# Designed miniproteins, single chains, continued (5): the designs that were tried, part 58

Each design is a single chain, and the fold is of that chain. pLDDT is the mean over its residues in the fold that is shown.

## One batch from the design tools (miniprotein)

Design m17991
Fold by ESMFold2-Fast:
Structure m17991 (fold): chain A 65 residues (1-65)
Amino acid sequence: SELEKKLEEFIKKAEELRDTNPAEAASYYSNAAKLAEQLGRTDLAEEFRKKALELATDPSFKENI
């Protein structure tokens, strides 16, 4: 489905950016969580929200705000 394709794309982008730009990776994980919720995959959505929050609280992210 279209939502599943977008979910896969956002996960891949988040993984690619995790080490180089954790703030951007957090944004992709947050969007992946929303798509997972739309797909009824609540456990997966919770996992991605947790990953986004962990990366968003990184010092590098706070410096960019």
Scores: mean pLDDT 78

Design m17992
Fold by ESMFold2-Fast:
Structure m17992 (fold): chain A 96 residues (1-96)
Amino acid sequence: SEKLKEARELERQGMKALDEGNYDTAEKYFQQALSIKIELYGENHPDLAPIYALLSLVKKKLGNEEEAEQYLNKAKKLAPESPRALNYTAAALKGE
């Protein structure tokens, strides 16, 4: 899938920007990856939970706590049956 490869590359660039402290750049990459994944999987697919968790982290780093909470709640809603999996994803994104 060409679009899936594009989304994965955008997520990689977003992760790199996040690691480098370039939060505005990370947000743009993750938003583009999210748009592609919604097109591929649909808006309510569990595979969107990790990208929403990444956007939550980025918004928290930018000081946008309300938006960070909204993204985190979307991630939790998409993966309601696996709180441990969601916690694992959040921990991995923090490098813990």
Scores: mean pLDDT 79

Design m17993
Fold by ESMFold2-Fast:
Structure m17993 (fold): chain A 71 residues (1-71)
Amino acid sequence: SERLKQLIKDYAQSLGVSEEKAEKAAQAAVTALEAGASEDAIAAILQSLGLSAEKAKQVAKAAVAIYKELK
């Protein structure tokens, strides 16, 4: 969902993640959520994309919450 991706991207940018990195992180988070990945798995994926462990956990938590509200 483009709306889900945009909301996750906006949240990542609010935490100080660059626009380019936030775009990649949001796309990866959406793909992982659609595949049924856990919050911890999403955080690990985001960390592999260059987010700090703390920011990755915050973005993963927000992504799961947003996904539940939109579904």
Scores: mean pLDDT 87

Design m17994
Fold by ESMFold2-Fast:
Structure m17994 (fold): chain A 107 residues (1-107)
Amino acid sequence: SKKEEALKLIDDFVETVIELLEQAHRLKEQGADIDEIKERMKTALDKLLDSFEEKLRKYLTPEQVEKVREIFKEAFDKLIDNLDTLSLEEARELVREAGEKIKEIVK
């Protein structure tokens, strides 16, 4: 069903974002510049979100896609702003919580 395909895309997207967070955390632990990590993360997340929305348009209404964008954008802005202070587990939880809110829009 369209709902099942959308839910799978959401799960796959959440896992991709978590992989990026794990890479960012490794760079931070290696002493890379936090501002550079934040800029790279913002650029990567914006591109991923645009690609994800394009795929979702096949399965969800325009109104549902816009709500999905808003929820992930809020989560990503919070992640970027707090990347220096959030633990990896706190960052993962923030992304997973956003994914669960989005699944409720699809159900």
Scores: mean pLDDT 88

Design m17995
Fold by ESMFold2-Fast:
Structure m17995 (fold): chain A 90 residues (1-90)
Amino acid sequence: RHAELAALAEEAVRNEEPVVIVLLADEEGAFGVAVLPAELEEEALRLAREQMERAREAGLSVPNVGERRLYTSTREELEEAAREVEAFLA
């Protein structure tokens, strides 16, 4: 559930534990982004893939996925990484 996963990411940042940002993007413009504690990297990847899959099913003929993972350990680093993700997708 979204609220539970968001709470886990907030708790990791509060405890200065590593957080992973998973970015999936394809050449057709579909993308997925998930942010979770680094120990839940596979769950973050799953969520990002689900977001990408929904975009793909809406009109993509070939699931061509690029994958990028960013690791942060502070709130400030997380905010900076979020700006980098926004710039990458812009």
Scores: mean pLDDT 65

Design m17996
Fold by ESMFold2-Fast:
Structure m17996 (fold): chain A 69 residues (1-69)
Amino acid sequence: SLEEKINELYDRFLQRLEEAGVSPELLEDARQTLDLIRKTAVKRNIPVEQVEAALDQIFADVLRRQAEA
């Protein structure tokens, strides 16, 4: 299902952030953002490719914030 694919992408995304050494606070912020995106994507039947593009953008933003810390 779409939800299962999104959950798999999210698990991998969060693992990548943890491996990159992102702070617990930034990880929590990312989790909250991901939850909002998931709810919207499921409600609107957003294609997985669009969810992946949003994740790439969030990943870049989180790494930028981590580098500034």
Scores: mean pLDDT 79

Design m17997
Fold by ESMFold2-Fast:
Structure m17997 (fold): chain A 72 residues (1-72)
Amino acid sequence: SEDEAALRAALTAVREQLTPEEAAALEAREAQLTDPAALAELELAELRRLMRRAGLSEETIARAVALLREAA
């Protein structure tokens, strides 16, 4: 679908903006969580933060998060 392809392209662009330092900090935070639900929420929260940093609209962010939740 066109919307799905557009969201995947946006997610790829956002991932390219993550610095090595930000990636290391995220990994350290993830290592402290043993609950899979809490880990998933942390990952989605960081993804939303990066999407906002990339200048994506709140509507696009909400659609991307919904798509990722369905994939889980």
Scores: mean pLDDT 68

Design m17998
Fold by ESMFold2-Fast:
Structure m17998 (fold): chain A 88 residues (1-88)
Amino acid sequence: GHMEELEERLRELERRFRELARRGRELAETLPDPDVARRVLLEIEILEGLALIAIGVGRVTGDLEFTIRQLEKIIEELERLIEEIERL
């Protein structure tokens, strides 16, 4: 049903976020400027914190659609960060 589809989507987004965060950290380790690398790692940590908050809100309120929308936005920001690093 609709709830099972939302739970499945949430699990997919959580997996995608974890994979992107790992890739972002691996890319940060290849950066020649240590100050830029530290900034990137901090931005990834901030996005991880936001993801945990979004998941927590969904668990407390039962509003999985809200959590899904927030995770999609967070993933888009992480993808943008990775693209910016790859252009360096």
Scores: mean pLDDT 88

Design m17999
Fold by ESMFold2-Fast:
Structure m17999 (fold): chain A 81 residues (1-81)
Amino acid sequence: SEAAAAGKDVVEIEVQFKTKSDLEKAARAAETLGFEIVELNLEKGYLKVRSPDASSPEVENFIAYAKKVGTEVEVKRSKAK
């Protein structure tokens, strides 16, 4: 419905990694879950991904994974229009 679409949130998740291997695994996990890779910096160990649907269970699954393997995790929730 139009009302459901208008209230939809997006989630951006920024993760810092110590190793390129952990970053590449996280990027692959994000792609498998259907997330958009907004920024990928292998030399800095930085990954930023976006889910177009904040209500997706895959968002919480990815955040849990990122907190397990990443050194720093930031989650930003905003409304999509």
Scores: mean pLDDT 75

Design m18000
Fold by ESMFold2-Fast:
Structure m18000 (fold): chain A 66 residues (1-66)
Amino acid sequence: SADEEFEKLRETMNKYDKLKEEIKKLIEDVSEEEKIREAARKMQLGDSLIDKLLEELKEKKEEKKG
């Protein structure tokens, strides 16, 4: 029971990570946040997940700059 719930959670996290990688690639090809949001909407992501992902990606860019 508990092991089964953990496995489902792990699968959900893996799907989210895959989605993050796809959006990262999209950001490299486009300079506008608005286009990224539009693409993520087509992938049926909620606004909160899009905002969180964009925040993480901005943080990673700042880390590489300094």
Scores: mean pLDDT 65

Design m18001
Fold by ESMFold2-Fast:
Structure m18001 (fold): chain A 65 residues (1-65)
Amino acid sequence: STEILKLSKEEQIEYLLEKFKNAKNESEALAVIGELKKLGATEKALEFGKTLDEKKRKLVEQYLK
């Protein structure tokens, strides 16, 4: 279980979105997508993906849509 005392669900989602933006390889990006999906942050991830480069936008759309 994730320790909520350090981060709210909203803050954890924001942290994961920034981690996705800064992901250095596809494996790291896919791991973050999986965590966003577990948190039910699919719509937020899709919306954030619109602000990213083409490669990352396609990953979000393919795995969360």
Scores: mean pLDDT 77

Design m18002
Fold by ESMFold2-Fast:
Structure m18002 (fold): chain A 94 residues (1-94)
Amino acid sequence: MLKTKSFEDSRGVKAELTFTDDDKITGIKFEITTADGKTYTLEKDGLTMAELGRLYLEASRLIAAEYVPAEQQADLDAGFARLEAIIAELEAKE
């Protein structure tokens, strides 16, 4: 059986998770509203672990672009490159 759980953080990020009774995530939807009033929706059903990681990376990039100063972007880019490598390893295993 599939269950749905929704949550929202104090920064205006809304997330809806679809998962099994065994707490395996099968779908996710992120809705992110930036300070300039733009809303981004990242949505996928039937997720593998690699696909979940890909969506998380994309959501993290959107948040970072809004909330992290330009002088710290180089450190974030390095962090995102490491996450990309981990996701690629997961994709190779699935």
Scores: mean pLDDT 64

Design m18003
Fold by ESMFold2-Fast:
Structure m18003 (fold): chain A 90 residues (1-90)
Amino acid sequence: MSIGERIVARVEELLKQFLAEKDEAKIRKLGDEIAGLAMQAALVEDFEAVERIKELVEKAIKETEDDPVKKKIGQLVLESIEWLEKLAKS
């Protein structure tokens, strides 16, 4: 399994924890870890993995039950991933 495939699998696990989590500090920590994994995928130039992570984060934001903390943290993670894609295409 490639490094990118392993990163995507880890992001899927972290997003399941993120959606189930109720503690704000833990939600923020999970968001930070997901953003860091997207950065790792970008650093190894696995932009297919970066795009897959973006899709997973977008889906998680849409599935959030109007939790303002989760929506805010999810949006910050998404913005970080979009910045990575912009840098890769520039």
Scores: mean pLDDT 82

Design m18004
Fold by ESMFold2-Fast:
Structure m18004 (fold): chain A 56 residues (1-56)
Amino acid sequence: SMAEEERMRKAGREAALASAGAPEQLRLDLDFNASNPKSAKAAEIGRKELDRLVAA
């Protein structure tokens, strides 16, 4: 689905950033993006997926 494709692309890019830095810092950046009402849900979903991958 389109939503699934969007989450996968976002998660992939964010995972690459996490490998370059601290995962917490990436999650904070995602939270800041979530402050944008148009992208809040996309940022929240991406953060949860990334958190699961990093926390594992």
Scores: mean pLDDT 59

Design m18005
Fold by ESMFold2-Fast:
Structure m18005 (fold): chain A 98 residues (1-98)
Amino acid sequence: APLPYGMPSEEELIAAHLKLIEEEGKTKGELYVEAAKARIEFFLAAKEGRKEEAIELAKKAVELALEQYGIKLDEKEKEEIEKQIEETVEALVERAKA
């Protein structure tokens, strides 16, 4: 069960995650830090109903993750992934409004 007393706020949890990402960046490199930050920004944008910003941040996070692992996509694969990201983010934002 969650502690009813002394639970950190959402802002405090996000700040703690950002600090952890910066520390992990010392060993995993800048692309990891950028991808992880984009994921957090995506979460906040999606939660706030900023659908267009959430889609762009999700695309950025995926692109940075692929670059970190040296995965190269052709134009067709990139377009398909971008379409799947748009559809998934739109569904998540609509469910958050309900």
Scores: mean pLDDT 72

Design m18006
Fold by ESMFold2-Fast:
Order: C-alpha cells, then structure tokens, then sequence
Structure m18006 (fold): chain A 75 residues (1-75)
C-alpha cells in the first residue's frame, strides 16, 4: 500500500467521532465538513468533484466512508 494511503487511513479512522457529528448536519453542511476533513488530512480538495464530496457526505457507514475516501485518492 502507498504510504500516503496508509497515513490517510489512520487519519480517517481517528475521525470516527467527527464523522458521526457530521451525519447530524444537513447535507450541504456535511459536504463542507468533508472538505474540511480532507484538507486537514493534507489532501488537495480541488481534485474531488462535487459528486465525490456528496458521495462521501452520504456514506451509509463510517467504514464505507473510509474505503470510499481511499478509493477516490487512489484515482
């Protein structure tokens, strides 16, 4: 695994509480929370489409959120 992807996984897995708080927000605020989380992880958020961010914001579980984020970074 790319060391960058391993670091991202660790950051995201440490963010479970932030993910659960984000799910309590309206969709537009959840999308902004996802942008903030990705930026704090050191990612170039401009490389994610609005559809990518919406898909992350609407992930049905924390585990799916983590795997989706890793998939999107791998592209």
Amino acid sequence: MDARLARLREFLEASRERFEEMRKLPLEQRIEAVREMLAQAGLDVSRFSEADLRRLATAPSFEEFVELALELVRR
Scores: mean pLDDT 79

Design m18007
Fold by ESMFold2-Fast:
Structure m18007 (fold): chain A 76 residues (1-76)
Amino acid sequence: SGASPEETRTMGQIAAAVAKAIGDEEGYRRLMELVERGASHEEILRELRRINIRDADKYKDPEIKAKVEAWAAELA
């Protein structure tokens, strides 16, 4: 992956916030664990796909929505 460790961490943190916002408590916990252990960009993308973040319209935070839409395109 071409993402820096800092970019990967930020992505994981926002992904965890997204999971929490849509009520996926298990996804939130898993993503926070991945962030804490310094997981790879690929591992975080796999969890994002699992929590079905492609439905960006479910997210009310404009910043989270924009990032979710970008990642949903990458996951497609």
Scores: mean pLDDT 70

Design m18008
Fold by ESMFold2-Fast:
Parts: C-alpha cells; structure tokens; sequence
Structure m18008 (fold): chain A 88 residues (1-88)
C-alpha cells in the first residue's frame, strides 16, 4: 500500500514536471509581457501543487532516509523553479 501510494504520487509529480517544462518553454518564446506574467503565476501554482505532493509522499513513507531524500528533492525543485522564474 505505501509503495503503491508513493508510485501514484511520483507519477503525478512527473506529470507536473512535464507541465513546468512546457510552461517554461512557452514563456521563453512569448513576447507579450502580460502573458509572460500569467505563465509565471501558473508556474507558482504548479510549485504549490508539487509541494503538496511531496508533503503527502513524506507523510506516506515510514522510511526516514526516503523522507530526507524527498525533502532534498523538494528543495532542489523549488530552487530550479525560482531560477527559471528569475530568467523570465
């Protein structure tokens, strides 16, 4: 059950990651500043969804090493998104 739930949450994270990549590519090609700001806001909302999924994964695991790795992955992804937002 724990392993299945973690697989399901990880699949959801992978889908959100693909959406982030798509939005970043779209924003880099966009010339309208107002549309760029809307894309940045959508990226921030996706970051909130990702944080929620990581919280659920951390809560679902009984493995303290996995929980620590999930926290590290969350921090790295947050930093990556912040970096991309600064580039836009």
Amino acid sequence: EEAQKLRELNAELQELGSRISELVEQALKEKDPEKIEKLKEELRKLQEEIDRLYDEMIAATTDPELAERLREMRERLRELIEEKLKEL
Scores: mean pLDDT 78

Design m18009
Fold by ESMFold2-Fast:
Order: sequence, then C-alpha cells, then structure tokens
Structure m18009 (fold): chain A 89 residues (1-89)
Amino acid sequence: TKNLIEGLKYLAEKNLLLAEKNFKKAIAEDPNNGLAWKYLADIYYLAGKKEEAKKYHEKALALGVEERPLAKSIEELQKRAKEELEKIK
C-alpha cells in the first residue's frame, strides 16, 4: 500500500518520525498489514520503547510476517527498508 511504501522510503532516509507516521496510517487503513506492524516495532525498539516494540512485533508475527529479530541499529533498519523496497519492484 502507498503508506507502507512511504514509511519504507522514510526509513531508507533515516527519518524515523515520518516513517512512524506513515506506518501508523498503513495500520489505520489495514490493521492486518503485518509489515507495517513489524517496522513500527523496530522504530519503537530503537526509541527505547521496548514494551510497545514487543507488543507490535508479536502482532506482526501473529499476522504471518517472517520471524526476524528487532533491528539493533538505525543502519540495520535502513538496510532492511531498502531491501523491502527492492522486493516491491
């Protein structure tokens, strides 16, 4: 969806604030958008909001998103977002 793609583009630019906003919009439009939940979990984890990150990560897994550890750095998250954008082509 458009909001998921916009969120991924902002992650690729290291803009976590606009990425979060767009992933929240993607979830508001489709609560079953597991990728939006997964990337939102990564953002919250890097922000130190570990309980919210765990909750959102578990939601993504329940929706069938491939099990991957939460991103350990903004650089890892940026790399994941760039890889995801390549898959959407």
Scores: mean pLDDT 85

Design m18010
Fold by ESMFold2-Fast:
Structure m18010 (fold): chain A 70 residues (1-70)
Amino acid sequence: MVEAVQKEIIEAVKAGDLDRAIQLAVAMTSAGHTEAARKAVEEAAKETGDEEAAKKILEAMEEVEEELKK
């Protein structure tokens, strides 16, 4: 399951669908799979060179992670 969602995040970034990539990464973070989501975003940035997309996705994940800590 986790690996399939990681692939979807990478494909969403490749397609330029930032909203979908954020939605998937946030869902993984909420489910406790923050490290797996982070790896997928970093891999997407490496494959696409789209560092701005990766930054926005990681920022959204950090907001969710902060809420989960409280």
Scores: mean pLDDT 81

Design m18011
Fold by ESMFold2-Fast:
Structure m18011 (fold): chain A 74 residues (1-74)
Amino acid sequence: SEELKREVLELAREVSKLIDQAKNSTDINELKKIKEKLREMLERARQRGLPDSVLDALEEALKFIEKKIKELEK
């Protein structure tokens, strides 16, 4: 549906902004907040039945941020 397509595009824009913020941040607390936002987005995307490609992209973004947090904590 057109509504679903609009939701996917809006979600993609928000995720892109959060990933860019995470790539440019070295603040562990900021990264943890971004991680929580992405996790909430993933849960909502699953509940709304968004395509697996969107879910996979969100999971990869979460893994990237989790890895960055661990590297900064070492």
Scores: mean pLDDT 84

Design m18012
Fold by ESMFold2-Fast:
Structure m18012 (fold): chain A 82 residues (1-82)
Amino acid sequence: SRKKQLLEDLRSEGKKLVEATRQGDTEKGQQYADKVGEILRELGVTGADEAKTVLKEYSRQGDYEMVETLVRGLLNWAERRI
């Protein structure tokens, strides 16, 4: 289903975002955060743009633990809404 694919994409792009943040790859971190934001928008997440902004900020700061925590929370929320 579309929702199942979006959840798999969110998990995949979220992992890439965490890894880019851990490596200090700011350019890739911003790109993956944009992709996560688009997936959240497609999933109908209220506050998707706010979540994207927060993810970009933590990724820019190199706070990969906070990025991971936020991505996990977003995945848990999205899974409950199916």
Scores: mean pLDDT 86

Design m18013
Fold by ESMFold2-Fast:
Structure m18013 (fold): chain A 100 residues (1-100)
Amino acid sequence: SEREKIMEVADSIFTRAITYLSRLAAESTDPARKAALEAMVADIVARGKELAAMYRAGASPEELRKAVEEAVEWLVAQLSKVDPAAAEELRARFERLLAE
């Protein structure tokens, strides 16, 4: 279904960002940077759970698409604070997946 495709795109994008930031946190030797990256991952996980809750509640394809687009824009803004190049790659990936 269209709803399932929207959620698969969201899951792909969020999982990629979480995996990347979690690895940076694990590799960080600065306790303050590690804590900041772990907090960012927690916020991203929470936002992903909100999208999953909307899907389970029966949100329409239009409502899910809007929520996912807004969540991905927020995610790209968060990632840009850490790695602007990775943020742009994530945006490009999102745009490609939505074009299907």
Scores: mean pLDDT 89

Design m18014
Fold by ESMFold2-Fast:
Structure m18014 (fold): chain A 85 residues (1-85)
Amino acid sequence: MTEEEELQAKGAAKILQEGNDEELAKLKEWLESEETPLEVKLKALELVSENPTEKSIKFLKELAENSKNPELKEAAKKALEKAKK
């Protein structure tokens, strides 16, 4: 992962933790986009699981239930399990 991709993952995690509805909607598009590298998406979900918030838990639950990407859906489920510890 490049330094730029690492910063994208950290930014995405921060939006998941603190973001407003508009920021979360844009983040959902970014996560479902084929243009976004899978590694960056997975890193963002990992970072969120380390410092979960009520907003991030709700978003991860919706992603785990409704994502059309099987890998992203599974990663969201794993992030939720880590967040419960």
Scores: mean pLDDT 80

Design m18015
Fold by ESMFold2-Fast:
Formats: C-alpha cells, sequence, structure tokens
Structure m18015 (fold): chain A 74 residues (1-74)
C-alpha cells in the first residue's frame, strides 16, 4: 500500500540519520517531504513532533527515538 511504502521510506531515513548520513534537521525536513508526497497527516505529525523536540534542545539520538516511537503508532 502507499502507506507501507511511506513507512519504509521514513524507516530508511531514520537509519541513515543513525549512521551519521543526515543531521536531525535534514532528517525532519525529508520526513515532512514524505508526509506531503503521500498526503499523510500521521507522518506530518511525526515530523512536527521531532521538530518540536529539536527546538526544545533534544539530542539527535532523542529526536530519532521520538520518530521511531511515533512511527510504531502508524
Amino acid sequence: SPMEEAIKEVEELLKKAEEGELTAAELIIQIAQIGQRYKSPEILELASAMYEAMLAGASKEEVIAIGREKLKEI
């Protein structure tokens, strides 16, 4: 399904960020772009939660953990 494809793309971005290939900001922007392409409010809300954590001073590892936890709810 389109949603399963979107989830796999988000999982791949989270993995790339864990491996040092993306900054927290780049990760959040690219997840938001996935949410826009697939017209998924759930993925956009996930990206928003990660962004708010980053603005509040969360570490990159904490931002990624929030993304992974929220993704389980989709």
Scores: mean pLDDT 90

Design m18016
Fold by ESMFold2-Fast:
Structure m18016 (fold): chain A 85 residues (1-85)
Amino acid sequence: MPGVVTVTITVDGKTSTSSVEVEDVEAAFERLKAEALALADDPRVKSFEVTEEDPEALRLRVRAVVVDSEGKEHEVEIEIEARPL
């Protein structure tokens, strides 16, 4: 089903949002969800939490603490929302 996928990334309180029209919104959501969940396996990620998961509404929110090359911790939130057209 065609739709729009919106990805919102917040790093230390700074937010960026991107939206893309896709031909298969469910497939696009599942692909982006898999990429977001793969962050749990990144060695730079000190903590990882799924804060919202609603597969019927095509919504996922994750929170992570990422350590940079200097050892500084950054709070990262990723929100993925997909809406059928």
Scores: mean pLDDT 84

Design m18017
Fold by ESMFold2-Fast:
Structure m18017 (fold): chain A 74 residues (1-74)
Amino acid sequence: SWLDKLSEEEILAQVETLARFARLYIAAGRLDEARAALEAMERLLQHAKEKNYSEEVIEKIEEIVREVRELLEA
């Protein structure tokens, strides 16, 4: 997988970028694009867990995913 070439910091940076786009899509009423971004973030979280990334990085990704999910459900 191409994800195997990325560092923990690079995966975290991708999650943060996707979260930024998700928030912009939600603000614009583009909920299908926001859901797609959230799904991509959840896939990155699953990858981090499967590769046994640091607990600190996993916790940070989980928090970002949770915040976007809650915002989308509001």
Scores: mean pLDDT 86

Design m18018
Fold by ESMFold2-Fast:
Structure m18018 (fold): chain A 74 residues (1-74)
Amino acid sequence: MKTGTFTVTSADPANGLAVGLLEVDGKTSGAMLNARPGSTTGHLYDDATEETHPATHSPAASQLRVGDTATVTY
């Protein structure tokens, strides 16, 4: 289980989608969060591994805006 910081570069809060940069273990990669609006659980796609992981995140997907940061665990 890994925990990282996700910085939002593009957001669609109504659909629970956010695209941005994931920083984990000192490495930065592109990533996408997909969760139901208002949910703190969803899926993380990590561009570095090309894999989709079940993930928890804070804040909830519907609260994410461009420039916001979220803590993601997967």
Scores: mean pLDDT 80

Design m18019
Fold by ESMFold2-Fast:
Structure m18019 (fold): chain A 89 residues (1-89)
Amino acid sequence: SDFTIAELDKRAKDLPIAPILQALKRLDEHTYKVLGVSEDTHPLLILLALSRKLALASKNKPKKSVTSLLVDLGFSVPLAQKLAAAFKK
């Protein structure tokens, strides 16, 4: 999607937290390592790590969609699309 980090920030209060947290529990080992966390890390701390990595990535590629930024961070394309769809709401 063409959804950007600036648009995500405006919608942060209305994000569907439950499906986001469920998706963050189902990452592969490589993605957890990229985020600097483990599968045993609390999902809210995984979300915090993800938000910081997305903010840094958007600084370098401001026109990139959330889906593309998630793929750059090591998320699979289907999981990146699922998370980006949850954030778009």
Scores: mean pLDDT 70

Design m18020
Fold by ESMFold2-Fast:
Structure m18020 (fold): chain A 81 residues (1-81)
Amino acid sequence: SEEAKLRALQTYGRLALHEAEKRANTPEARARAREVAAQLDAAKTPEEAYAIIRDFLAAEPEISAEERAALLATMDAILAG
């Protein structure tokens, strides 16, 4: 169901944002991760949740292209299932 896809993306995205917050070396980076997490929690559709996580990953300087591709592939599978 669409609600199940939304909740799966929110759960997966929250895990990624929690890891980003743990790895953050500045208060500003931690605040950014928390703010994006709040936006993700407010998402109303799977597509909205996907876009929020995708845009966060695109802007994250400490994530590798390979890691970003793997995270997006997992999210694509959730959205498709």
Scores: mean pLDDT 82

Design m18021
Fold by ESMFold2-Fast:
Structure m18021 (fold): chain A 78 residues (1-78)
Amino acid sequence: SAAAQAARQAQVQAELDRLRRQRILAESSAALYRMGSEVSRIAGDQELAEKYDALAEEYEKLAKQYEQKLKEVQQQAA
């Protein structure tokens, strides 16, 4: 039915929008921690720099996971 098709399209769009927002937040968090790592290293705080680097790597991995999920949802909607 037209109503069932519209409902499925709305659900897919909502999921895509959610994944896009989560990816952007993860990318932004990674960038902030990379900046923190660079500043800490310049200040001579190697331990803090390594901590920020590790956090940045976690958010970079999370961003890639959301990007992959976005591709999967887009393929399922095709």
Scores: mean pLDDT 89

Design m18022
Fold by ESMFold2-Fast:
Structure m18022 (fold): chain A 84 residues (1-84)
Amino acid sequence: SAEKKAKAEEIVRETVRKIGEVLGLSEEVTEKATENLLGNLSKIPEEKWAEAIQKVLDEMKTEESVPEEVLELLEELRKKLAAL
């Protein structure tokens, strides 16, 4: 539904904002990252967004440079999207 999609987009925006804060990214860079992620997610059904985030999380877990707080934020995003 449109309401479900709007909630999913809001959850994604909030999570990317928090990740940007953790990584010390500028507001401009964070906004561009949000637009890119939502643009890619818009190409798949909302029911598959949690699965897409899980794939990102699995790939990032193999990277030594990714802060644990970022991985925790992505796991919470996945859980929130799965609950929709």
Scores: mean pLDDT 82

Design m18023
Fold by ESMFold2-Fast:
Structure m18023 (fold): chain A 86 residues (1-86)
Amino acid sequence: MEEIEKLIEETAELVKNKSKDEEIQKLLAKTFLLELGVSLEEAEKLIKEKPMGEAVREVIKEKGVSVDEINEILAKIIEEIEKKVE
């Protein structure tokens, strides 16, 4: 999905520029929410309205995502970021 690819690129740029952990974490949370099928607009709204961890946890619970699926999605996101940081 085009939006997910853009967030991965933005996250990789923040990592490459040694940006603050909080900024990197926010982009990672948005990317993760999009991988769960949340739109970019809804992901941005959720992160703005709620603590980042709470927003992510609620979406995981509502969509019934397993721990194995969470780990798979996170691994995929990290691998794509690593490819772009180099």
Scores: mean pLDDT 77

Design m18024
Fold by ESMFold2-Fast:
Structure m18024 (fold): chain A 102 residues (1-102)
Amino acid sequence: SMLNLSTKDVKYDGIVVVTDAKEALENIDEFKGKLLIFVMDGSEEDLKALKEIQRKLGLQPIILLYTDETKPSKELSALFIHASVRLEGDLEKVIEEVKKKF
């Protein structure tokens, strides 16, 4: 599948995996200038916190990982998403494949 992510033209000061958007929001200054990989849990609180994270980071693009239970909804159209990837199998394996592209 063509994840047409030309990551070669964009340099980030590292990659951060966010599994808890509320906790990430409390430490937002540590994520500035980094590529964020956000793992959806399907909760309304997570979506609200994710929108606030993007707002505070100047609408910096994110990579969104989702499962069949956390499928992208119309609410996600309000987010600046660099890519949306359906999570199949191990989360760690998907993260390492993303890291290989940086």
Scores: mean pLDDT 63

Design m18025
Fold by ESMFold2-Fast:
Structure m18025 (fold): chain A 79 residues (1-79)
Amino acid sequence: FQEEVEEAIKRAEEAARLAEVAADFHNSMGRTDLAGEARKAAEEARQAAEDVKTNPSPENIQRALDAAERALAVAERVG
């Protein structure tokens, strides 16, 4: 179970970092809508990681993994 907790936190934090990088890139290209989506996804992933740290439950683990997938998808979006 601890391995699942550590994996969920790591994935969510890394996904948030990538989404923040994508947001900065989109903003530099004048893509304000995409930048906003990426920032929101990064914030959601960071919050989900913090929720797992505070209360490592199966529900919070799944939310962190879902948030990580969302953040990665937004980070990869170009158009």
Scores: mean pLDDT 81

